# Ledger of designs, part 78: designed miniproteins, single chains, continued (4)

Each design is a single chain, and the fold is of that chain. pLDDT is the mean over its residues in the fold that is shown.

## One batch from the design tools (miniprotein)

Design m14688
Fold by ESMFold2-Fast:
Structure m14688 (fold): chain A 68 residues (1-68)
Amino acid sequence: MEAEIERRREELRERYSRSGELPPEVLEWLETATLEQLDVAEETAEALRRIGDEIDEELAKERALKEA
């Protein structure tokens, strides 16, 4: 059980580490989260990451227009 939770945390860390350091609140949450909470968070994070990337690119374009 705990080993499975730890593996899930490592997978999440690997994904978030590619974009930078994890926020302290997220790191603390990962230390205390249950396996069920991690599963729900992974599904939500995956959807939000994809949406976030799309929004981030659109915002970057808008910002470039203001800066230019």
Scores: mean pLDDT 65

Design m14689
Fold by ESMFold2-Fast:
Structure m14689 (fold): chain A 93 residues (1-93)
Amino acid sequence: SAAALAARGALLVLKGELTGDEILVGVGEIMIGVAKLIDPEAADEVLKEFEKLREAIRRKDLEGAREAAERLGEISGDPALAEEILRLVEEAL
């Protein structure tokens, strides 16, 4: 689905930003772009939740990051995505 593609793309952007891997950021941004072409409304829902995740990370708010990650998993239909996001956030904090 477009939501799953956007959410996986957002995860790759997050991984790239946290690790300094610009290629990973680029791949993630391409995936998000493709998701927007398929279903802009679903992609925008994912990106709004991803921005909440980024805000929680900036504040070092682990509970806020967990809530946003779980919601991304719900929207994308991929619960494994939530666990991957939280693992990255916990390692970065």
Scores: mean pLDDT 84

Design m14690
Fold by ESMFold2-Fast:
Structure m14690 (fold): chain A 68 residues (1-68)
Amino acid sequence: MLSPELQAKKEKAIAQARELLEKGTPEDIAAVELMLAIAKHEAKTSKDPEVKAMLEEIAAEIEKLLKE
């Protein structure tokens, strides 16, 4: 279960990705794809279980937004 601070950070990252996708420029879409790649990489390398869980949830939600 994520701490309130990590939950807020997750929600902010997802909101930022959604805002960029709403603009829909190639640069904005590329920025969201980069955010997804970073989240997946950091999730694999993080040793903190809560940070890892947050990053995995961010990656899953951004991937869902890109497919919708």
Scores: mean pLDDT 81

Design m14691
Fold by ESMFold2-Fast:
Structure m14691 (fold): chain A 74 residues (1-74)
Amino acid sequence: EVEELARKMLENAARQLLDAEGVDPSRLEALKTDEELAEFVAELMSKYHEIKPETLLKVARNAAEDVLARRAAA
């Protein structure tokens, strides 16, 4: 499902950004909608524009692994 995939990618991006900055990912618990998650990610990207290449690679890899896991479960 496109909506589920988009949400998973945003969650992975937010989680990796929080991890890179040493921030507690429990902040994600307060986000209830895809719009809130997208706004949070946008704020993090604006605030932490210097993202390490390895962090971006982790985000992409985690998203790909989630897709593969769902395909295996289908």
Scores: mean pLDDT 61

Design m14692
Fold by ESMFold2-Fast:
Structure m14692 (fold): chain A 140 residues (1-140)
Amino acid sequence: MENAKKAAEKFVNAPTLEEQVKLFEEVIRSQPSFEEMKAFVEYFLELVLKVDPEKAAQSIRALVEALERLNGTPGASRFLVALAAVIKENLELFKKVLEKVRPVMDPETLRRFLSMLLPAATILNAEEVRDYLLKELAAA
């Protein structure tokens, strides 16, 4: 299994949406541990804040598309829980990511992203995250 930081850097730096989707599918197919998935998410969110808004939005779209393709798999479900867990640990980091991408992201893609996180936040009893996601969804 690839180092989580290197995997996240390779994913974000990939030049096309198609290449990002393929790289993320490879990450999930490598059957990373829950802690490796959390580490990938932490590095992903930090990297998204460092790139231009358009690249950040493309990277989130690639995650959404890959997760939709992998819908119903244990790997995709586990990744969504890992993503919600990282957001619970650092909600302010996630808020900064959303503020950066909102002006340049397709509203439907953003709504799909927030909607897929809601069940995972509920499973984790992450009430603050759940309430934030519900508020953002109501505004979209």
Scores: mean pLDDT 86

Design m14693
Fold by ESMFold2-Fast:
Structure m14693 (fold): chain A 57 residues (1-57)
Amino acid sequence: MEVRELILEGASKAVEGLGYYSKYLFEGGSEEDREKGDRLLEESQELSRKAEELREK
C-alpha cells in the first residue's frame, strides 16, 4: 500500500534530518548541516501529510 511506503520514507528522512541537527548542536556542525536537517525534516512532514490525506480519503 502506498501509504505505508510514504510513512517509511518519511520516517527515514526524519531520522536523517535529526542526525544532521544533532551534528549541528553537539558536534560543531555547520549551518549547512542545519539547513540539510531542516530540508529533510520538511520533506518528512510533506510525506506524512500526503500519507495522512490518502489514509483519510
Scores: mean pLDDT 78

Design m14694
Fold by ESMFold2-Fast:
Structure m14694 (fold): chain A 91 residues (1-91)
Amino acid sequence: MSPTVIVTVTLSPEEAAAVLAGDEAAIREAARRAADAAIAAREATGAPTAVAQVVGPDGRLLGVAVAVAGDSRAEVEAHALELIRVNVAAA
């Protein structure tokens, strides 16, 4: 089984509140930060997969970004954006 690296992107209370309120600018910024973190972790470790967990200050999971070897940055960011939107819509 291929090793997976997990990293955490912690939002401030203000950022987490904006994401949960459905603020598209906050959601896009969270997705961008998560995608960048997942890609950086994958590149730094050489792992085939890295996951960035987006969490609020209370540790609540708000979304994830998944970087797999061969994915473009745009694909990682777009998928992270969708996962955050689905998660906040379900809350």
Scores: mean pLDDT 83

Design m14695
Fold by ESMFold2-Fast:
Structure m14695 (fold): chain A 70 residues (1-70)
Amino acid sequence: GAEAANRLTRALREGDREAAIEAAREILKTAPPVVLDNILHDLGLSREELEALAEGDEAALEKARRSLAA
């Protein structure tokens, strides 16, 4: 839900890789499709890129962090 999305955003801004991965995993498991689509739009990620972020992909983490800075 919104709490997991807020944790992901905070972790990305703070550079907390492990917290970002855990939050992304929770979002993928629990978020309804509409909520997931909103999170993907806000982060500038595809679903596949969020799945890669949940697996610890550094390029997906960096892309999400840069989208938040814009």
Scores: mean pLDDT 82

Design m14696
Fold by ESMFold2-Fast:
Structure m14696 (fold): chain A 74 residues (1-74)
Amino acid sequence: MFEKLFEVLKEKLKELHGKEIGGDELLEIIEESLREAGFEIDESKPPVENILEILGEENSEKLVEFIEEVLEEA
């Protein structure tokens, strides 16, 4: 579920508080958060494609806004 994804992602990002996070590392964290939230991940596809296919464009934009907010607060 979308709310569960945000909860899982927030917990993972809190563990990285004060650390530099690269774009590739962030994409891997998002993909793992999707898996933990109960979404099916296609291991043959790049993380960005899995994110877009699972969430769609609108929800992917909301996820980016959420990540930016959490990282600004952290």
Scores: mean pLDDT 73

Design m14697
Fold by ESMFold2-Fast:
Structure m14697 (fold): chain A 70 residues (1-70)
Amino acid sequence: EEVERLLAEAQAEADKIVADSNKKAQTEYDNLVKEGKKDEALKKYRDLSLEGGQKANDVIAEALARAKAL
């Protein structure tokens, strides 16, 4: 149950990181598109989405390592 809670909390945090990252990426994308910078918008969206995904994966990996130590 403690392991399940730890993993559930990590998943919730990871989901929030992804959601926040995607929202920020979309806002930056929309702003750059308004300025006519479509190529920069696509690059910025990709970079921000990848950063969010990496942070989310790190949170899950840390929780799994902690669970194994129990």
Scores: mean pLDDT 82

Design m14698
Fold by ESMFold2-Fast:
Structure m14698 (fold): chain A 113 residues (1-113)
Amino acid sequence: DEKKKLIEENVDEILNDGISVLKEQLEHAKETAKTNPKAAEYLEEVEKKAEEIRKELFEELGVSEEELSEQQLEDLNAVLKAVAMRIESQPELEPYLKELAKELLKRLVEEEK
């Protein structure tokens, strides 16, 4: 499946190099929210959407929060917020982005051995 291969390659990119970029993007959004009430409202909606996706993925995969380290949870939360931001700007990508987040969660759980 070409789509599965593309998702797996993108997860590798995110885990190796992408997490720092996503954290930087989130920090910039938080800084903007300090002076812009509309940006603050948008960030709250993004955080809510990220939490909804997190719960859905944990339930679908049968994974609990205790199976991830503190650092893995921070990295996952950064990715989920970035995913939520992209879904808000490009709703047509939601199925792809959810599958990407799901593959990331699978790899984080497998790495904990």
Scores: mean pLDDT 74

Design m14699
Fold by ESMFold2-Fast:
Structure m14699 (fold): chain A 98 residues (1-98)
Amino acid sequence: MEKLEEFLKKVEEKLKEAVERAEAIAPGDPVARREEARRYAEEKGWHALVGLMEASEAVAESNEKAIELFAEGVLKETGDEELAEKVRELMLEELAKS
């Protein structure tokens, strides 16, 4: 459980860095800024963050697809199937509380 919490905090820190960089490159264009943040994350090998960004777009269509995209990103970055499954379980639990 602690590993999951630490991992999610690192993803949040990476998101902040990617967004700050994207804002410097494409100020005032939310679409271009989103694309630059995603490219930066991909270049850094932050696949979990890329999955989270794709999930935030997919949530408008399906919460299930959003959860799958984030979990797949975690698996691609870490190779840890248990961590990816814990992320999926946490997301489903949070969705059930809503």
Scores: mean pLDDT 78

Design m14700
Fold by ESMFold2-Fast:
Structure m14700 (fold): chain A 80 residues (1-80)
Amino acid sequence: DLSQEQIERLVKAVKEKLSPKERLALVLEIWEEEGAEPEVIEDIRALLEKDESRPASRYAAAGILAAGLEVTAEVLARQA
């Protein structure tokens, strides 16, 4: 489960209307804190560079769901 501090950072990013790229950066930072595989993080970054037509938060949400961090993905999905 995400810590209250991590959830508060995500909520603050949404409330302050940060860009999808800024929200994704925050999500990837939290993923690194939770011990996510570096390869998974790099794969998501590579996908974002190739498809600028889609919101970055949607890619982060899909990756987080696959990694089992559903609460973070739900927060991002509401903003996509």
Scores: mean pLDDT 57

Design m14701
Fold by ESMFold2-Fast:
Structure m14701 (fold): chain A 90 residues (1-90)
Amino acid sequence: KTVEELLKEAIKILEEIAKILSETDPVLAERLRVAIELIRKLIEEGKLEEALEELESIADFIIDYAKQNKDEELLKLAEELKKLIEEAKK
């Protein structure tokens, strides 16, 4: 897969995370949607490294959030997101 394809898959996972959070933490969900739009813009501008850095920062934040809230579903999604980011960084 290309870096761009991996980034698009990462965005889909992040959208699913935002959807889940919209039920439990709507303020955080809205902040994630704003971040998703920024990442989409970076990808459109060909700033793939910057998009990966933003995604990594968000993935690490959601992993910590999920661990603190004992949210197994969020943790699994955030770890899958991080795996895609690491694959794109190869």
Scores: mean pLDDT 84

Design m14702
Fold by ESMFold2-Fast:
Structure m14702 (fold): chain A 97 residues (1-97)
Amino acid sequence: MSEVERLALQAAALASVGITEAYLGDYDGAIRSFQGAADVAKRAAELSDGPAAEEFRKAHELFQKAVEYLKQGDVDKAIEYAKEAIEELNRALELLK
């Protein structure tokens, strides 16, 4: 497994934790988890090139949107954006094959 693949899986795991925390009403925990996922996705983008890097950048932006909506109290939109970010991470992983 490459470093980039490891980071993508870590970002997805953090996002999954954040979604669970948001469903349980731990919004502070969810914000930290989504911020962590965003930071890891950004690092994966910096270590990759081409189409995979673009999907990691999109995941980073979507996790930032999840944090923004959660801070505004829109939990449903935050979870929606976090799930979209996970889909972009999965697309990036497919491009790394």
Scores: mean pLDDT 90

Design m14703
Fold by ESMFold2-Fast:
Parts: structure tokens; C-alpha cells; sequence
Structure m14703 (fold): chain A 98 residues (1-98)
């Protein structure tokens, strides 16, 4: 069953995070998820939009985003998975350890 899954993830980074650290974070996420990942940083908010062909790949991408955001100092990552074909929506919150 070919389900396209939309992943939207957001994380609030510490204000102390440097522009260099932010750029490295964006580059790492894009490297791991591929060039079709849309990564934005505005204010202190990192946002990632990605489309995966399966729910398993969407969950894997979400874990990658959470791990990379945590390395940049994020304590919480919010993610929403949406399947347009089934209408299913799943929201997750990751609490990151120090």
C-alpha cells in the first residue's frame, strides 16, 4: 500500500545557539533526510517538513530530526505525521535527555 506521509516537526533551540551551529544542524538534517527535506529556522524555532513514502520512513525521519535538534540543545521536539490518502493524523512529542 503506497501511502505518502507528510511529516512536520518543530523544535525550539536555545537563544545561545550560534548561526554556525544552526547551519550545521540544517546541513546534517538535509544530509540524513535528503534534498527534499524543507528545513527552516526563524527566531528560535527550527521547523522541518518532509514527505516519506511509508509511515516507517516518516517515523525514522522524525527520530533523526529529534536527535539532531537535541544535539543543538532542544529539550522538546513536536512532530505531526499526516497521511492524505487515509486521512490519519498522528502527533508526537519527544522529551530529550541532557
Amino acid sequence: HMETVELVAAALLPKSTSEEEIQELIDRIKQKLGPNAEVRYEGNLLSVRHTAPTREEALEAMEIIAEEANKAGAKVVWATLHSPETGETESRQFLMEP
Scores: mean pLDDT 78

Design m14704
Fold by ESMFold2-Fast:
Structure m14704 (fold): chain A 84 residues (1-84)
Amino acid sequence: KALEIVRLGEEAIEAKKKGDEEKLEEYLEKLSELLSEEDLEKLKKALEEENYNKAVQLLTAEALRVIGDEIDRELAERRRKAAE
């Protein structure tokens, strides 16, 4: 999931830089399945303003949150197995 957010985000930024609105909409729709509505709107605004640094920061923050959640779940799973 975290890697997918990064990949789709990079593709969306690249599509915006190239002026490929069709590809941009495609990648934003896929990101809408992975991001909250609020975070997606923040990303869209950053891309509209051509503030690619802000777009990267937003995507990185969300990817790190997903990684943190995955680590926490893995540790909880290992603790359950260690108890048996």
Scores: mean pLDDT 74

Design m14705
Fold by ESMFold2-Fast:
Structure m14705 (fold): chain A 80 residues (1-80)
Amino acid sequence: MTMEEVLEYARELDENPEKAVEEGRRLVENSSEEEIEEWLAAYREVVRNAPPLEALSAEELETAIKGLLIGLYRKLKEAE
């Protein structure tokens, strides 16, 4: 994916909370525990360091977004 494509993907998920929750669920159900932990770690690192978007590759941003979606899905499921 290009940076533009990753940003559009993020925007689509932000505008559609139900789709964001569904993507988080899909990632949890169809991914290994190692992949899930890698994506969550990438998201936590981006939140902690708050790097400018120009410092991130499209792949790094996509990985961090996947971690965000999984984290949000798990948090919402616990709040039920």
Scores: mean pLDDT 76

Design m14706
Fold by ESMFold2-Fast:
Structure m14706 (fold): chain A 57 residues (1-57)
Amino acid sequence: APATLEQLTELSRLAAKYKDLPLEEMVAKIREELGDRVPDELVESTARLVAKTRADK
């Protein structure tokens, strides 16, 4: 099933909260909090986007 708006909002909030962590740690923290509520692919994609923004010169 697709993620709900509430789940996507929580994903975005957690990604912002952990934006200063390395990508692997950010993904781990988000997965720990969200569990199965959001697909792993979406968690990884969001974390990668945030990490790239942080690493941008």
Scores: mean pLDDT 74

Design m14707
Fold by ESMFold2-Fast:
Structure m14707 (fold): chain A 85 residues (1-85)
Amino acid sequence: SATAEAAIAQARALLARAQERVGELESRKDEMPKEEYLKELIAVLEELIAGLRALAPDLDAASQAGLERALESLEEEIAQLKAEA
């Protein structure tokens, strides 16, 4: 449907922006304190999760299930990063 296609396009845009921001942080990693790096990285990932979760109701069942699995994996990664901060 047009709604699902729009939601998928928005999800792709959110992922692309998050990847760009992570890349920028990685390029500055050696120039900043570890605590600051982790804080900014966690913020980027949490914003990504929030944006993707907001799109879930507009996806088809298979895409929604795949997204939920990916979000669970990403939330586990964030938990590990928070333990290091």
Scores: mean pLDDT 82

Design m14708
Fold by ESMFold2-Fast:
Structure m14708 (fold): chain A 69 residues (1-69)
Amino acid sequence: MPRPASEETVEQAIREAEEKLREAGLEDRIPEAQETIRRAAEAGLLVTGVSIEEIDGEPRLVFDVEPGG
């Protein structure tokens, strides 16, 4: 089994996502981002960035991922 991303690295990714979502007024999306980042880590993927894109006037979270391990 590949080694999962370190807990500190995952927590850092979560903090960065929380900050971006708060600045965009999307605090209600923070739990969704946290769950996505943790699930990615469990699957051996490291979330390296989170972007917010508007599609049809609705904010959509886009996650940049790399192999973690």
Scores: mean pLDDT 75

Design m14709
Fold by ESMFold2-Fast:
Structure m14709 (fold): chain A 74 residues (1-74)
Amino acid sequence: SSAGAGVAAAVGADVLARGEAGLPFDGERMVEWVRRAGEALGAPEAAERLARLVREHADQSNEEVARLLSEFAG
């Protein structure tokens, strides 16, 4: 599997878990998490693209962000 898909899947799971807990979407925390995961998986370029997408949609709901992450994962 591609490292980018792995990052997107893990981030999506976290977003859904936070939504289920009734927490608001935290774009800043998500961007930091994505960058760290990208470094760990050796996919910093894919992580930066995903981080940009998260920042652009920081005002969206957890459900909508999870949908966008699913599209990024392919």
Scores: mean pLDDT 67

Design m14710
Fold by ESMFold2-Fast:
Structure m14710 (fold): chain A 75 residues (1-75)
Amino acid sequence: MVDDVAEELIEMIKKGASRKDILEFIRKVKKEYSGSLALGAMVGTLADTAEEALKKGASREEIIEKIREEKERLS
């Protein structure tokens, strides 16, 4: 579920996961949910939001906040 994906991603960031580890998790999740149009789109949007924040050099706190906001928007 989108909530579970968002919580796992936030937990990884809180534990100090590297940018590489976060991006690998995003890619894995996008692939796992690609078989569901609705759920895949929601998870893809959440993942794209996190990836875009990382690419723009956002802080860990900013990335977590954007993930929480996107999760609420998609729920």
Scores: mean pLDDT 77

Design m14711
Fold by ESMFold2-Fast:
Structure m14711 (fold): chain A 84 residues (1-84)
Amino acid sequence: MEEEKKELQEFLKRAEENWEALKEKVAATPDLDAEELLKEAETILEIARLVINEDYEGAIEKALSLLGKEHEEEIREALEEFRK
């Protein structure tokens, strides 16, 4: 649990530090839907932040908006590992 939270914090910090570079790289890739990829990445960063803040219900809601309600059980199970 604690190690997973530290890894997630390190991931979020690196992602936030490289956010502008990430947006530039995505926008420079014309074969990808840059707008959808940026929106997905923003949602992933928000989910990580909510988990770090121990707002698991908020994280689940954000994950459901990204992946769809049919994945609710899998999302809850994954996030519960951060709660333990």
Scores: mean pLDDT 68

Design m14712
Fold by ESMFold2-Fast:
Structure m14712 (fold): chain A 99 residues (1-99)
Amino acid sequence: SRLEELKAKVSDAAVARVEALLAAREARHGEAPEEERQAQLEKGLQAVVDLAEAYRAAGREELAAAILEGSGEAIREALLALGEKSGPLSREIAERLVA
């Protein structure tokens, strides 16, 4: 439902970034190699962070919050799956996005 709401309010490119994170989360539970899953999770995390920051910079705080809140569980799972590789990104996200 949150993704459907985003599709109504944002461009296809913006929705695609959120979909990339959701796809990366799904890939973690699939048969893909661990290295591939980690790469997809990292890509998805960065895409969501970049999208939220872009909307925040444009003064669209409500939309930025909706994207982050809708992706909270996926963000948490991605950070856990990345482990040591997530170190710098995890810290950056925790300081800016994950309350």
Scores: mean pLDDT 59

Design m14713
Fold by ESMFold2-Fast:
Structure m14713 (fold): chain A 94 residues (1-94)
Amino acid sequence: SEEIERLLERLLEAGYAALDSEDAVSALTAFNILAVGELTQARLDGLVTDEQADEMAKVFSEESARFQELLDAGDREGARRVLEEMVERLREIA
């Protein structure tokens, strides 16, 4: 749906902002808050089923942990790839 695609575009942009941030901890916190809010709102608005929402939350949990690990290690290119792979996995579920 166009609503899901706009949500995924917002997540991708927020993730890129975290990659470019001088304060990675604050930027990652903001990214996680935005992502949880967007996914929760998609579920409440009926854009995804409960089963889709649960799988998307699992994917986000797994991939955001990898994203944070790579950012903490200074691997910006690895983090970018994980962010982009996460958005594609979320798109496949929705």
Scores: mean pLDDT 83

Design m14714
Fold by ESMFold2-Fast:
Structure m14714 (fold): chain A 93 residues (1-93)
Amino acid sequence: MEEILRKMEEFAKREEEPLLEKAKKAKERERYAMLAEVIARLAEILGDEETAELARKAAELLLDEDEEKFEKGIELGTEAERRLSKRFEELKK
């Protein structure tokens, strides 16, 4: 088993570009989707349902394999973050 794992590691390094690219994109989607979910949760706690819905929609798009949908998810997630940040600034009053 250890010999197979070592060969798999060597194979992964040799095929690094395509395997790393797939893993990197999957990890990037998961990370951005998680951030969008956190934004949605915070917006819900603050009573901002509109921003929460925007962030949830962004999370859904960010998990899609379609590159256009991922780009749309980034755009919507960024807008939701901007709205949440403004809301937090208002709470400091």
Scores: mean pLDDT 74

Design m14715
Fold by ESMFold2-Fast:
Structure m14715 (fold): chain A 90 residues (1-90)
Amino acid sequence: MEELGKKAREKRLELLDLLENQEEHSKEEIVKAFREYLRLAAELMKAQGKSKEEIVEDIREETERVKKLLKEEWHEALEEVAEEVIKEVE
């Protein structure tokens, strides 16, 4: 759990750095970091005993937070990633 929490935090910081410097990065780089972060966050929430419904809600909320930091043209790509990860939660 502690190692998962650390990995999720480190990936979130990586994602935030990419969002801050989004003009210097591709959509594909941001999409990849976001997917990896959501998967780590979902695994951490599962390890913490959260229900699949709570995990899905948290993924949707985090997606909306990240969209506020990203240019509108790339929002659909983030929504697609969120739906992919939600399907993996079952």
Scores: mean pLDDT 85

Design m14716
Fold by ESMFold2-Fast:
Structure m14716 (fold): chain A 109 residues (1-109)
Amino acid sequence: GPELRALAERILASRDPAEAVRLTREYIERLLATESDPQEIRDRLVELANTIFSLALRSDDPQALRNAVAALEVIREALEELFPDDLEASLEVGVIALQIGVLSWLARL
């Protein structure tokens, strides 16, 4: 949605990967404080990851690509920690790992 798109744009525009990590963690902490439905939490984390990936693919800025990778790693780790025995979450973690691989490869070229 528009809120997650605005957050993804701020993450990509971060000064460095550490700032991107901070913004991503702050969002996850707020989400966990305000949302009790595990499915909604999973869906929002996946939507954020997909939005970050889509925006990063349109960016020619190596800094934005590095920021996106750092943020996606935080989201992947959160899904693994929050949903360790969930098959659907494990599949989404696999998708995010592929997204990280693609952006990391692009950031080196």
Scores: mean pLDDT 90

Design m14717
Fold by ESMFold2-Fast:
Structure m14717 (fold): chain A 89 residues (1-89)
Amino acid sequence: MKEVEEETEASEIPPLNETMRLQLEIARLILAGDFEKALALAEEALEKKRGEMTEEEKEHLRKEFEKIKEEVLKNKEIVEKELERIEKL
């Protein structure tokens, strides 16, 4: 039944998926002002998933990273509270 399948999925969803942990680490580095480290971490994660990135893909990633950086900094208080909540878990 779908209910049994949903229960199995729920046990897999929490906690500490590598992708979620990576996103939180990137956000934390942005909040700390370590933008270069945050970008390098994002680059390495994408290279592991997609393989070697082209120079054009790296430039696109930098533009996307700038958007993420602005969004994180704009919502700094919210992001800090979320990080504290997750660290407590």
Scores: mean pLDDT 68

Design m14718
Fold by ESMFold2-Fast:
Structure m14718 (fold): chain A 94 residues (1-94)
Amino acid sequence: DEAEREIERKAAENALKMLEELLEKLKSFDKSASQEEKAEKLREEREKKGGVKHDLQVELDLINNVERVLEAVREYLETGSTRALEELEEEIEA
């Protein structure tokens, strides 16, 4: 159980870093740009760096929910509670 908790914590820390970097990139884009334009630019940059090309809708969903996901991951790291993450997963699956 402790080994699994440690793996989960490290995964959450890595996710937090990735989400913070994504949020920073979103803030650096033209504030007048549409969410679709931001999603397309992120998708193209990811592909150029040898990453997997995702559907535009996946990038849009991430952009629209990045702050909520970031908050949920931070709560997990600070309190050990998965409640916010579970609520977010429930909403995405609905």
Scores: mean pLDDT 65

Design m14719
Fold by ESMFold2-Fast:
Structure m14719 (fold): chain A 94 residues (1-94)
Amino acid sequence: DAKRKELLEQAVKDAKEMGELITKNIDTTFKKKTEELGKKKREYLATEEATRELQRRARLLRSVSPEQMRELGIGEGASEETIRAMVEEVEKVE
């Protein structure tokens, strides 16, 4: 399904960006930065449609096998731990 592939590609871009920020702040302020990013994204993506699309992409990333993650390049820009942290933050957005 082409739709699923497109959603996964967008989720990979989001994961790479957030992964860099989370990794850089692990030693100093990991939790604060993750919360700050979540708040900023909620403010900029305040529309219901945008928020639901982001949540859908995060859920797809969570369901992707390790082999598929490598093929999408997720392993280079974001660790499995980083992807899980991203999903948790997105799930906090109701």
Scores: mean pLDDT 56

Design m14720
Fold by ESMFold2-Fast:
Structure m14720 (fold): chain A 70 residues (1-70)
Amino acid sequence: SDVDTFSELLELGKFDEAENLLRTTKAPQEELVEEANKAIVFFKSLGRQDLAEEVKKILAKFFPQAELSE
């Protein structure tokens, strides 16, 4: 699914490809936001604050309301 592909692209650090998927996908926004938040937790657990921050930037760009609704 697009949600699974998005998750995999984020975990691989393929952020440009992940953003391109977000521009074309019809997948539910809630599921995409959930996977982005999982990727942030994943990168933080690895000590990769730089990659967690890149995922946060994507989340803020495409889903600005998601951070406020938590």
Scores: mean pLDDT 83

Design m14721
Fold by ESMFold2-Fast:
Structure m14721 (fold): chain A 68 residues (1-68)
Amino acid sequence: DEVEVARKITAVMLLAAAGDHEGAAEYIVWLGREEDLPQETIDRILELAEKAGMPPELVERARAEVRA
């Protein structure tokens, strides 16, 4: 479970660093909505994605979509 979460975080970071910001955002939304990751974990992933280069506007859009 912890290893699986770390792998998912790594996938988000790789997408964001590669410039696939839309793909990173959609994957984060999927992790929150379909995989039911805790909101605290999603918030941490969003913070890391922003530091990896994801635009703040897209980070906030993904956060809103997870909460919907």
Scores: mean pLDDT 80

